# Designs tried in a protein design run: designed miniproteins, single chains, continued (3). Part 82

Each design is a single chain, and the fold is of that chain. pLDDT is the mean over its residues in the fold that is shown.

## One batch from the design tools (miniprotein)

Design m11023
Fold by ESMFold2-Fast:
Structure m11023 (fold): chain A 93 residues (1-93)
Amino acid sequence: KKQEALDKASELFRKAGELIAEANPDLREEVLKAVDEGIKKMKENLDDPAATLQAAAELVRKLREFAEKSPEVRDQVLDLIAEAVNLLTLALS
């Protein structure tokens, strides 16, 4: 159940990262690394809801910073982030 929510949220975070990378190719390496590291931290802390949500919040902060540099995809990225956070919060609450 918690793993399923993390897998779905991870898919949304990866989609958000790919949208940013497509709109701003010079950020590709940095944004994909941030997504991979964030997902890894969430997986490592999955049995600790507070730590998992903290890791998600840090990834969200980084993705929002990248999205500000890619205004054409900003709203779609923010929607994907919101959906991912909602899935994690509901599963870990």
Scores: mean pLDDT 86

Design m11024
Fold by ESMFold2-Fast:
Structure m11024 (fold): chain A 99 residues (1-99)
Amino acid sequence: AQHQADLEATIKAMELLQKGKEYLKNGDYETAKKYFEEAVKLMPGWFLARDYLAEAYEKLGKYDEAIKYYQSMLDGAYKNSPKVKAELEKRIKELEEKK
């Protein structure tokens, strides 16, 4: 039962991410944000979905919200990945300078 529920959530989250990416590409950042928020809600540990959600907040000029998601990625699985850590720290710094 648990494995089947997790699979259904994964498929739904992937579909939401794909839709969000389409809206993001078309400049509909508010709609993209909503799709990415639902994907993150279904799979909180899916850092790719959090990365896209942070990008949508960034495109909307909501820099504090974007920084929050990038910081959560640094505090999680990516903190031991030097390249990813450097990229996230650079993005956070650039967003802090835009506030």
Scores: mean pLDDT 80

Design m11025
Fold by ESMFold2-Fast:
Structure m11025 (fold): chain A 79 residues (1-79)
Amino acid sequence: SEIEELREKIIAALREQKKEIEESNELSEEEKEILIKKLEEAIKKIEETEFKSLEELKEFAKKLTKELLEVAKEVVEKR
């Protein structure tokens, strides 16, 4: 399934990002906890959502990415 292949690629990318955040020397432990929690929530949403098309999955992933970037911006701006 093309939907399943894309889902697996997105989840793999999010898990890689989580590892990079955990291993970062530029983020505080509090900042890491906030970002890791949001990434885990995003992974769960991708895993648990039933998508009817590739386009639906792509749009959903795009919106989640935007939300994750907004959280990252707020974490940095509160320094």
Scores: mean pLDDT 83

Design m11026
Fold by ESMFold2-Fast:
Structure m11026 (fold): chain A 68 residues (1-68)
Amino acid sequence: MTEEEVLAEFDAEVERLRAEAKSPQEFIDGLLELFGRWARRLADRPEVLDAVGTRFQAVLDEVLKELA
């Protein structure tokens, strides 16, 4: 997969999780698990993992702002 394909798949999984989560905490827990799955898959591709990590942090920051 290209970096663009990985980010698109990650974004799609985040939106699915956002639709399925019943609470902000459930969404955060799911988001952490989702990032962990991608980190394991991308262990041999650190540059792509850095891009996913940046996207993950942006989503996490957005949710935390809604909870403040």
Scores: mean pLDDT 82

Design m11027
Fold by ESMFold2-Fast:
Structure m11027 (fold): chain A 62 residues (1-62)
Amino acid sequence: SAQQQQLDALEQQLKEARTAEELRDVILQLGKQLAATTDPELKARLRKLIEEGVERLLELLA
């Protein structure tokens, strides 16, 4: 689906992110997708990616 393709792009963007600003931007976009999503499987994937992004952001800020 178009939403799965968009999530694949955001996951790649998360993997490529190197700065706190880039990580924050991806996390915010993932959060917007989570708020708009009703699919339980997509919600689970989005939550996992947000957790990974937040963990990496906290590591960079330490």
Scores: mean pLDDT 85

Design m11028
Fold by ESMFold2-Fast:
Structure m11028 (fold): chain A 82 residues (1-82)
Amino acid sequence: MKDVLEPLSEEEKAKIEELRKRIDEAIQNGDVEGLWKIRDEAAKLMNESKSLSAQVEYALLLMQATIDIIALEGVEKVLERL
C-alpha cells in the first residue's frame, strides 16, 4: 500500500524541526522579526515543496508563526506588514 501522504525525507524533517525550534526560541525572546523571517521561509518552502506531507507541515508552521506574531503585535500590526 502506497500512502497518499509519503513520509517526509530526512532533509525535510530536519528543516521542519529547525523552523519549529526557531519559532519556540522567537516566542521565548519576544523576537517578532524572527517570527516574520520564519513565516516567510515556511511560505517559500511550502511553495517549493512537491511533497504533500511537507507542504502541510510548512503550512502549519506558517500558521503557527502568524498566530504567534498576532499574539505579540496584534492583528492590525500584522495586516500593516502583509
Scores: mean pLDDT 78

Design m11029
Fold by ESMFold2-Fast:
Structure m11029 (fold): chain A 104 residues (1-104)
Amino acid sequence: SNIDKLIADMRAEMAELAALVREHLPELAPQVDRLEALLNKFIEAVRNKAPKEEIQKILDELEAELDALLAEANKRIKDPILLARLTVLASGIYFLAKRLLELN
């Protein structure tokens, strides 16, 4: 897979995560807004061929915000299927981002 395909797949998973959170957990919308901003910052750093240590720092921030979102979702969600879906999407975003860093 080329870099553009990985970026497209990562954006698609983030859009699905954002839609689910905004629909079912609208109080967590500010956390989703931060995640989307971090993802855009990560993609820009990769496209601009920023130093690997800079891209890694953004990836670490993205992982921390994904973990924080899942922790808040776990406190609030009664539906285990919705929680599992959010967990899979968050893991997918991180996996794609990590793979993109490794290809850079």
Scores: mean pLDDT 89

Design m11030
Fold by ESMFold2-Fast:
Structure m11030 (fold): chain A 55 residues (1-55)
Amino acid sequence: MEERRRRALEILRYIAENPDKAFTVEELAEKLGITPEEAQEALDYAAREGLRVPP
């Protein structure tokens, strides 16, 4: 699995496990140990590839 895809899935999983919490890109980046830019790119990649983000 590509690193971008792996990060995208990890972010989606983390959000799905905490559906009652509002996360900023910055908070997701901090939690995963990546930059906010990388977190945003991972989310964009997930959307582009048809991976699901919780509503």
Scores: mean pLDDT 73

Design m11031
Fold by ESMFold2-Fast:
Structure m11031 (fold): chain A 61 residues (1-61)
Amino acid sequence: SPADAEIARLRAETERQLADLDEGIAQYESMGLHDGAAVLRDYKAQLEAESEARIARIRAA
């Protein structure tokens, strides 16, 4: 269905963004920038929550 295609696209995009954030977190930690890494972790959690909310909304429509 169009909804399934949209969900698949959204999941793929979110997975790419999460991978980029994980690399940024690892980089900041390797440099001792723990506060910066914590900000990226908070953003990662927010992005995951927003992605799941969007998927739930698409499924409900």
Scores: mean pLDDT 88

Design m11032
Fold by ESMFold2-Fast:
Structure m11032 (fold): chain A 79 residues (1-79)
Amino acid sequence: SLRVVVIQAEVLVLEGAVYFIEKSKLPKDVKIKQLENELRRAEDLLAEALADPNVPQSVIDRVQQVIERIKKLLEELKK
């Protein structure tokens, strides 16, 4: 379905965004703000993916992995 394709594309964009934020030399406060924005997007995407029975479990697992990655990065940055 079109919705599954869109969700898969959004997962790729989300994974890329988190990777670049992590590797960037941006100030800590800027990274925190960007990661909090990406966390909200990831949680919304997870809710959308869980609502659609056509979304593969592998895609849901990828979104959950990104959420856990963002949470870990935020925890480290807020120390």
Scores: mean pLDDT 87

Design m11033
Fold by ESMFold2-Fast:
Structure m11033 (fold): chain A 80 residues (1-80)
Amino acid sequence: GKKEFEASILEGMLRLSIAVGKTIGDYKFGAEQAIKLAEKLLTLLSGEKKKKLQEAIEKAKELVAQGKYKEAADILLKNV
């Protein structure tokens, strides 16, 4: 339905933000934008999928705080 379509667009935008960050050599930008998009995606999910993405977002935020932007992007990509 409409929510599933919106979730697909947000997932695509998340993947694109990571690809853009890689292309311009700004992995911090890619990871930070991906986290923001993942938080928006989280509002459209329920149950176990929501819990899994929520845990991935928290881990990604910890990795960003450590300057580990590639690892932050990777954990989000594995959990969307």
Scores: mean pLDDT 88

Design m11034
Fold by ESMFold2-Fast:
Parts: sequence; C-alpha cells; structure tokens
Structure m11034 (fold): chain A 59 residues (1-59)
Amino acid sequence: MAKELSEEEKEELKKKLKELKNSKKVSPEKVKELWEKLDNISFESFVEILKELLEEELK
C-alpha cells in the first residue's frame, strides 16, 4: 500500500509488541495501548513506535 502501513509492517510491529509483553520489560497496559494504536496509526507514528520499542530492547 502506497500511503498506508503494509500488512508485513503491521505484523512486524505486532510481533515486537508480543515480545515485549512476554519479556515483562513494559507494563501490560502500555503494550495494550500501543496495540490499539496500530489500527489508527499513520506511517510516521509507526516509525516512532518502532524506534521506541527498539531502544527499549537495547537498554
């Protein structure tokens, strides 16, 4: 999709959210909030969330 998140990009982000939930590095409430945002997210917001998740994993 030219202007919308591709299904592959959404799946990648959902996979990262599941990994964070399983690792207990972030609260379940925060993971749920990010998951809900995926349905209404712009590409720009997706990039910001992905960057934040990667930075959290590297800590």
Scores: mean pLDDT 63

Design m11035
Fold by ESMFold2-Fast:
Structure m11035 (fold): chain A 66 residues (1-66)
Amino acid sequence: MSPKQKEAIQLMLKSMNELQNGNIEKGQQLAKQAVQLFQDAGDDQMAQAVQQATQLILQQIKEEQE
């Protein structure tokens, strides 16, 4: 994997950890950074997957808080 893909994976994992801990805004920012790095690396498939997974998690959390 490229250095950007490795960094993106680390940001993705950190994003998931923040979301699980209830740090929604920080989790969203980290996920956005991961998506951008995957796009910059030309890994559009992984960028799309991270974006979809993040949106699903955020939607579920928001619905449960309402």
Scores: mean pLDDT 79

Design m11036
Fold by ESMFold2-Fast:
Structure m11036 (fold): chain A 57 residues (1-57)
Amino acid sequence: SLVDEAVERLKAGANGLAEAARLLRAGLSEQQVIDALVRAGFSRESAEAAVAVVRAL
């Protein structure tokens, strides 16, 4: 799935903001993107901040 691929890329060192932007553009909800970032090892606070920054762009 798109989420599982993103989680693996994030675990491999992909940029969290870039992946959050890509997932949101693909039509995933904010909650799905936050959960993917958290599953990849980001704190929930960091994941929420990444989504907020991407939405403001």
Scores: mean pLDDT 85

Design m11037
Fold by ESMFold2-Fast:
Parts: sequence; structure tokens; C-alpha cells
Structure m11037 (fold): chain A 60 residues (1-60)
Amino acid sequence: SVEEEFRELAARYKEQFPDVSAQVDKWLDAVEELLKKNPELARKLMEFAIEAYKRMFAAA
């Protein structure tokens, strides 16, 4: 699911950038809260974040 891919991406990002781990956890909490209140918007933001990460770190 998009939610699972987003959580896996967040875990990977925390491994690459440990100094921002606490900030990533805060963002995950905010996304989980948004998912409860507006799941459609939350999923669109997750998809956007996944696409942005892939474009930013895509090595062919």
C-alpha cells in the first residue's frame, strides 16, 4: 500500500540522515493524524513524497 511504502521510505530516510530522525518521526505522526481526518489528502501527500524521493535519489 501507499502507507506501507511511505513508512518504508521514512525508515530509509532516517537511516541515511540520522540527524533528522526526530523530525521524520514528527512528520510521520502528523501524516498519521491527517490520515484519520482526511485520508484522500494524506495519501496524495504520501504519493508526492515517494515520487519526490525517487526523483531526488534515483540513480539509473
Scores: mean pLDDT 77

Design m11038
Fold by ESMFold2-Fast:
Structure m11038 (fold): chain A 62 residues (1-62)
Amino acid sequence: SLVEEAFELAAEGARAEREGDLETALRKYQEARDLLSRAQGEDNWLVQELDAKAAEIRARLA
C-alpha cells in the first residue's frame, strides 16, 4: 500500500540521516511525504511532520 511504502521510505530517510547522508535523507523524506499525502491527505499530521523534517535537513544543507 502507499502508506506502507511511505513508512519504508521514511525509515530509509532516518537511516541515511543517522549516517550523515543528508541529501539521501531529504530525498527519502520527500518521497515518503508525497506518498503519504496522496493516501491520507495534506492535513495529516505525519505529512506535516515529514515536511518539518525535510525543512530541518534543507537548513542543515544550506
Scores: mean pLDDT 84

Design m11039
Fold by ESMFold2-Fast:
Structure m11039 (fold): chain A 67 residues (1-67)
Amino acid sequence: EREKIRKERGEKFKPLAEKKPFTIEFIEEARKSSRELAIKEGLLTEEELELIDKLLEEAKRLEEERK
């Protein structure tokens, strides 16, 4: 379940970063919101949060290149 959520988010960000422009603000808000909810609800482990953070950093760099 947790692994599925992590993988799904990663795949979702990859195609969206290519086809749809994300603002840096949007990526930052998504990262903050996801971490807060995951920690509060206990849905994700520290390892999974680290993986999500890496994927969001990649999407953020792609968005910055577009600016």
Scores: mean pLDDT 61

Design m11040
Fold by ESMFold2-Fast:
Structure m11040 (fold): chain A 62 residues (1-62)
Amino acid sequence: GIKKAIALEDYEAEHPNELSIKKGDELLVYKEVSPGYVLAKNLKTGEEGYVPSELIEIVEEF
């Protein structure tokens, strides 16, 4: 299912398919795509992309 997460620290995308986040940003996590990476949407920016799972904390599951 879809999960809600909070960014634990800042990260700037280094590749076109990566998601930039800032500490405290709310994210929707759609799925794990590889070990240590999830596909997510940043609810503050509206951007979607891949982010390291170590940089986010799941706070709610739907």
Scores: mean pLDDT 84

Design m11041
Fold by ESMFold2-Fast:
Structure m11041 (fold): chain A 73 residues (1-73)
Amino acid sequence: SLPKELRDALIKIAREVYPKAAEEMEKLGDDLTVQDFLDLLERYYIEEEGLTRSEAAAKAVGFVLRAIGDLLD
């Protein structure tokens, strides 16, 4: 399971970008992984914004790096 602080940060980011993705993440609870976050954000960026897989992946990874950076400060 993810550290609670990281889980909360990722769900907060998802809620700001795609509220429905955040709902799916909240349903996973303690079983939420970083890969689940990446897969959900990538899917919504492709479906809602028409981004390519590589563009969607870059955005999702960027959010994970932001969340980790915020927690290390």
Scores: mean pLDDT 84

Design m11042
Fold by ESMFold2-Fast:
Structure m11042 (fold): chain A 94 residues (1-94)
Amino acid sequence: SAVSEFMARLAEARRRARAASPEETKRIVEETVEWALARLKETTDPEERERIAKAVVAFLSDLADEAEAAGHLEVAEHIRELRDRFVAEARRLF
């Protein structure tokens, strides 16, 4: 299912980000957001879109909080900006 695919991809992205350098974490997050937006455009079920959007926002918020706790303030800010962009773009699809 679309939701199961999203959850698996987000779990993998989180694992990769936790092992990555700050620069690689930014790239992983950017690629994940672009992938998520493309897949949301293909998703026609409003309930699935809402579940996916909430999962992506949680993923981004968790990684931003983890980056901030680790002292990587620039990475945290970048992830939060991508989260806000994702939310704005996702709202256009709902």
Scores: mean pLDDT 85

Design m11044
Fold by ESMFold2-Fast:
Structure m11044 (fold): chain A 62 residues (1-62)
Amino acid sequence: KEELLKKAIEAAEKGDLGTALELAEKAGVDSQAIENAILRAWARAGREAGIKAGVEALKKAL
């Protein structure tokens, strides 16, 4: 579980948000909430903000 979340964080930091969300779902966390956080930040401040929001949401799930 924790190993999957760590891999999800690594994927998100690389900008691979699709893989990050898939790994988060396999880890049993709310991947929809993480995706919503990414989309909100991306819409407001662009891709870098979306990536940062995804990483922070995944770290909270650890």
Scores: mean pLDDT 80

Design m11045
Fold by ESMFold2-Fast:
Structure m11045 (fold): chain A 60 residues (1-60)
Amino acid sequence: SKEEDLRKASEIVREAIARLQAGADPDEVRAWVEEKAKDLSPEIQELVRRAVDDLIARAQ
């Protein structure tokens, strides 16, 4: 469901934030996010990608 996809998306973004805060390479975080989000709807995948890209841009 969309609600379940949004819950999973929130978990992925939260984990991406933790990894970035721990000093993980942004490109490795992007690859990890792509793998974790692959089974989500295309719309939610785009939302997650945009959120992670925004986080990376703000951290630099």
Scores: mean pLDDT 83

Design m11046
Fold by ESMFold2-Fast:
Structure m11046 (fold): chain A 91 residues (1-91)
Amino acid sequence: SLDEVLAEARRILEEWARKHLPQEYLEWLESLDDEARFGALYLAANTGQPIPADTTVEQLREAARKFRALIEAMVAQFGAERVLEILREAG
């Protein structure tokens, strides 16, 4: 299901963050709401760097919406099981 794919994507991003981001940044991520945190995780993973301090919570939520739309498009094209395989191979 799409929900399972989104949950797996979040799990992979959270695990990536714990391995690659500094502790103070992880603490900042925990201070964000779920949507903003998801967007921040996606942006950090995509750049390999902490998000700039001037990034707004609304910009983070917009990043989460765009990432969700990308995952939804992939699921529509390849099916949920294939997308899960791709995510697990990349993570």
Scores: mean pLDDT 83

Design m11047
Fold by ESMFold2-Fast:
Structure m11047 (fold): chain A 103 residues (1-103)
Amino acid sequence: MESAVLSRVLPVSAEEAFRAAVEAAREVAEKYGATSIEVRRSAADPGAGTVTIELEDGKVIVGVAPSEDPAESVVTVGAVAETAEKAEELAREALRRVEEAAA
C-alpha cells in the first residue's frame, strides 16, 4: 500500500469545513464504493474532527482543524491505495470535493 497526503487552508470556519468534509466524503464513498464511513468530532474543538472512508482496496481520511483565525480552517486529506498514483488521485479528488462543498 502507498500513501498520499495533501493539506490546504480554506477561507471558511472549521465548522463549515467539517460540514463540507462530511458531504465530500459521502460523494467519494458513492463514487468508489465505500465499505464504511466514520465521522468523529473533537470534544475540545467543535469544528475539528476526522472523516474516514474505508474502501475495499484503500482508505481516505479527511481531517479538519481550526486555525487561529476563526474565518479559516486547515483541511488535511490522507489516502492509502495499492499504488502511489491511485493514492494521489484519491487525495486530490477528496480535497477538491471538500473545496467545492465549502464554496
Scores: mean pLDDT 82

Design m11048
Fold by ESMFold2-Fast:
Structure m11048 (fold): chain A 89 residues (1-89)
Amino acid sequence: MTIYVEKGDGSLAKYEVEPDTPLKEILKDTDYPTFIPDVTPKELGLEEGDVIVAINGKKPKEALTLEEEDEVIFDVERNGKIIERKYKK
């Protein structure tokens, strides 16, 4: 499936992923931290065309200051709406 990640400059990075591929493989080419490498698109309930726009309320440039948390919230744009997808470690 195709998903997108908003980069620090506001542009979108496109990724073709399997539902069980760790997000570490996606996020390593973005400004987001890799402290959540074990979470998968399937565990977050991501769908075709979803855009990851923030993690724990932080945009990519700010997300570099994030610490590892037991609970991670992804802000995902789907059909023009922002929805929260929660992962608990």
Scores: mean pLDDT 70

Design m11049
Fold by ESMFold2-Fast:
Structure m11049 (fold): chain A 70 residues (1-70)
Amino acid sequence: MEELSEEERRVFRAIGELARELGRAPSLREIGERLGISPATVSRHVRRIMEKTGLRDKESLVAAAVNALE
């Protein structure tokens, strides 16, 4: 599998942390607020993470991000 960049790893970690805190999938806005970046930038990073990891949907991405924390 392709490795995530530093920015992509930061987004992936933020998804996991927010999902755990909220008990649900975070919005692009919530991720952007955590990282200080625009929702459009978050959307581009999420797309690249999904491409590199082979995760096909948002639910799988969130589950993988949460599992990566613990």
Scores: mean pLDDT 81

Design m11050
Fold by ESMFold2-Fast:
Structure m11050 (fold): chain A 56 residues (1-56)
Amino acid sequence: SMEKIERAAKSAEEALKKHPDNETLKRAILAEAERAREQGDDELAEALEKVVRKYS
């Protein structure tokens, strides 16, 4: 659902705002995006990938 996607993206962005150079955190978020894509949730995957791109 859109609410779940918004919540996940916001949570990831808040974490990266606090730790923008944390490569372990970035990899964890991208792993979550990959799992979402495998489950057919491309919108969630794109939202998480976009958050990581902002801090790269």
Scores: mean pLDDT 84

Design m11051
Fold by ESMFold2-Fast:
Structure m11051 (fold): chain A 78 residues (1-78)
Amino acid sequence: MEEVEKLKAEAERLRTEAQELLDKGIKNNNPEAVALARSALALADRAIEYANQGKVELSKRYLDEAREAIEEAKKLLE
């Protein structure tokens, strides 16, 4: 259960970061960054769902994908 709680906390943190990047992408009229931020939000939401189901490996994979999308969006928005 401790591991599931950590995964959910990390997913919520990434979701918050992705939302900030989405808002910045919209403000800067950067459609590629907006698309990446939206993808990161969806991936973080899936990670939470899988963590709630006890699917730890799958949750971790979605968190890794969310982090990649966030880093790509950051590079576009610098």
Scores: mean pLDDT 86

Design m11052
Fold by ESMFold2-Fast:
Structure m11052 (fold): chain A 69 residues (1-69)
Amino acid sequence: MITLDGSKLTPEARALLAELEAAMRDPSVTPEQVRAKIEEAKARIEADPSLTPEQKAELLGFLDLALEE
């Protein structure tokens, strides 16, 4: 079980993760739509100057695992 330290995330990153979790739990959302949202999230995380390299690595790793499930 993978847990993210929410206290280290920006409000924007936390909102993004919440949106992805909601989409993954919604049976009306297709796997293709979930993958598109995850790829968009990765691009936004990589471009976010407020995140540390460690936070970016953790978030990107989490999203990679979400793509495998």
Scores: mean pLDDT 69

Design m11053
Fold by ESMFold2-Fast:
Structure m11053 (fold): chain A 119 residues (1-119)
Amino acid sequence: SAMAARAERDAKLGEAKLHYKRAIELFNKAIEVAKNATSKEDVEKIGKLAREAVDEFIKAAKYSENPEELIKKANEFGKKVDELVQKALEGTPEERKKAADEVIKIFKEMIEYAEKLLK
């Protein structure tokens, strides 16, 4: 029935919204760590939070009309974060701070993107 089809669609949209909200929460936690990131342990924590956020975004994206495009974008984002994390782990304290500032900008862009998908 039309009502059953709507209920299934609404349930899928609800699951997608939950996962996008979790991704936003994880990116915000990563930003808070990044604001004061001075140690290699902080950098590793940022990397873990970012990977968890990307995984939640991908789970949400699977419910979209264009899952492949959104998943590709999330994976490209994750690759950029992993490259910055690696540079920060190998770099000087100054290079680590610059990488943390750059990763904050990228996380804010992904939060804005996820927020648009919630509308």
Scores: mean pLDDT 84

Design m11054
Fold by ESMFold2-Fast:
Structure m11054 (fold): chain A 58 residues (1-58)
Amino acid sequence: MSKKEAEELSKTIVKTLRAAGKPDLAEKIEKAVSDALSKNDSLSMDQLQQIIQQAAQS
């Protein structure tokens, strides 16, 4: 997916997690996705899933 698509999807995930009472997890995911997108012009769905899993485990 494009960088913009990855940003929009990550914003949706972050918003959902904050609404679910998990703001710490939302912040970790937001930072991890932002870092990945600073280094890449695009992000695959698999890469996004890996970032989310890594942030959740940290």
Scores: mean pLDDT 77

Design m11055
Fold by ESMFold2-Fast:
Structure m11055 (fold): chain A 92 residues (1-92)
Amino acid sequence: MEEEREKLREIAREYLAKLQALRDAGVFSDEAIDALREEMIKKVEEELGPEAAERFRSRWDAVRAMADTLIAVGDEIEKELERLKQERERLK
């Protein structure tokens, strides 16, 4: 279990670095995220076997649902910030 956890941490760090690179490049999209997810699952399968990859896939679905919720909340916050910015410009 500890060896599996360490390998998953290494793969997770690599995946986070790739996600950051996509964001920095301005190509942070659902298609790009799904492509990285499949690449990461394939890496887990190659390093830890198909059972570990299946467990990771199940966990990823839950993480994706959480991320989708956070993105929706983020969009609402961005709209509110823009409204406040316009209000400040009106007051200046």
Scores: mean pLDDT 66

Design m11056
Fold by ESMFold2-Fast:
Order: C-alpha cells, then structure tokens, then sequence
Structure m11056 (fold): chain A 60 residues (1-60)
C-alpha cells in the first residue's frame, strides 16, 4: 500500500529519500494516466516528508 511505502520512506536517509523521489519521477514520466495519478500523489507526500527532514537537519 502507499502507507507502507511512505513508512519505509520516512526511515530512509536524506540521500536515499532523494534517490527514491528521483526513481518515482522517472516512473511518472513513463506511466499511463492512472499510474501517473497514483505516483503524483506519492511524490507530493514524499516531497513533504523530505522537506521536513531537511528542515530538521538544518536546525540541528
């Protein structure tokens, strides 16, 4: 499920999260309309998590 993917993503390092988002974006470019909608939602949620983790690193 998308929730399982996001939970796994949250446990990744910043570099791993960046690479994962790049892979999702590559899949999105090759996807049909239905898959693209699912990937777009996952990418948006992933970017939010990634941004929060980056902000925490900068403050520490």
Amino acid sequence: SQEEVLEKFKKMSIEEQRKFLEELNEQWLKANDEEAKKLNKLIKEGIEIYKEKLEKEIEE
Scores: mean pLDDT 80

Design m11057
Fold by ESMFold2-Fast:
Structure m11057 (fold): chain A 60 residues (1-60)
Amino acid sequence: MSEEEKEKIKEQLEREAVRLGITEGKDPREVLIEKAKELGVEVAEDDTGREIVEKIVEAL
């Protein structure tokens, strides 16, 4: 994947996590953790939302 495509996907994931977090009453980070688990991506307890997004994009 190109760097431009990766950045675009990261922005979309962060935007959707915020939207779903508001809708479900969850922290956006929790939404990203659930998405990572669906994709089989390993997430550390101290990972930031940005780091989780990076791991998700690398798994795609």
Scores: mean pLDDT 75

Design m11058
Fold by ESMFold2-Fast:
Structure m11058 (fold): chain A 99 residues (1-99)
Amino acid sequence: MEKVIEDLKAEAERHLKRAEEALKNGDYQTAADHYMAAGWSYLVLGEYEKAAEYFDKALELAPDHPSAYITALFASVAYRLAGDEEKAARYEALAQKHR
């Protein structure tokens, strides 16, 4: 399990660097994809506050993304696990609007 944890941390860091480069190039869709991937890695690692932050960044950059509903749902879950009930409720409502 420790090897998987180190690999997930490395993947998250690589995705964050790729997101930053995409932002420099004005590629908001690619940046959002990499922020979503980093958020997933942090969620699996139990780093709920970081996961929520990166899902939030992805939604801000690409609110009309085909995965926006799923990303909002995961942001809600991550905020709930981080203890931010107010933000969890807001993202849960946002996810319902995409249905």
Scores: mean pLDDT 81

Design m11059
Fold by ESMFold2-Fast:
Structure m11059 (fold): chain A 109 residues (1-109)
Amino acid sequence: SAKKEAEEYNEKGKEYFEKGDYEKAKEYYEKAIELDPDYGLAYANLGKVYLKQGKYEEALKYLQKAKELIKEEDKKGWAELYRIIGELYESTGRLESAKALYEKAKKLE
């Protein structure tokens, strides 16, 4: 199914991200979004790519889209999103806001 293929592309994006190949990671996350435009975690992961590139406005745009799409009951998805937003706040000097988000993520696991 398109949804299953989107999940496979998202996982491939994560593999390239872990290797530091942010351009390949971006390509696979974009493919996941093309197959499943409601795939909130793929938007969150794309936001994390922009964060690693220092493109904070683009990162925030994709993280806001992820917040709209990740279901409230998806505790694991929200935990991952809170960690990425925490990293954004830490990178921009908002250390107390980052700590609060990391604690929220931990409580959802």
Scores: mean pLDDT 89

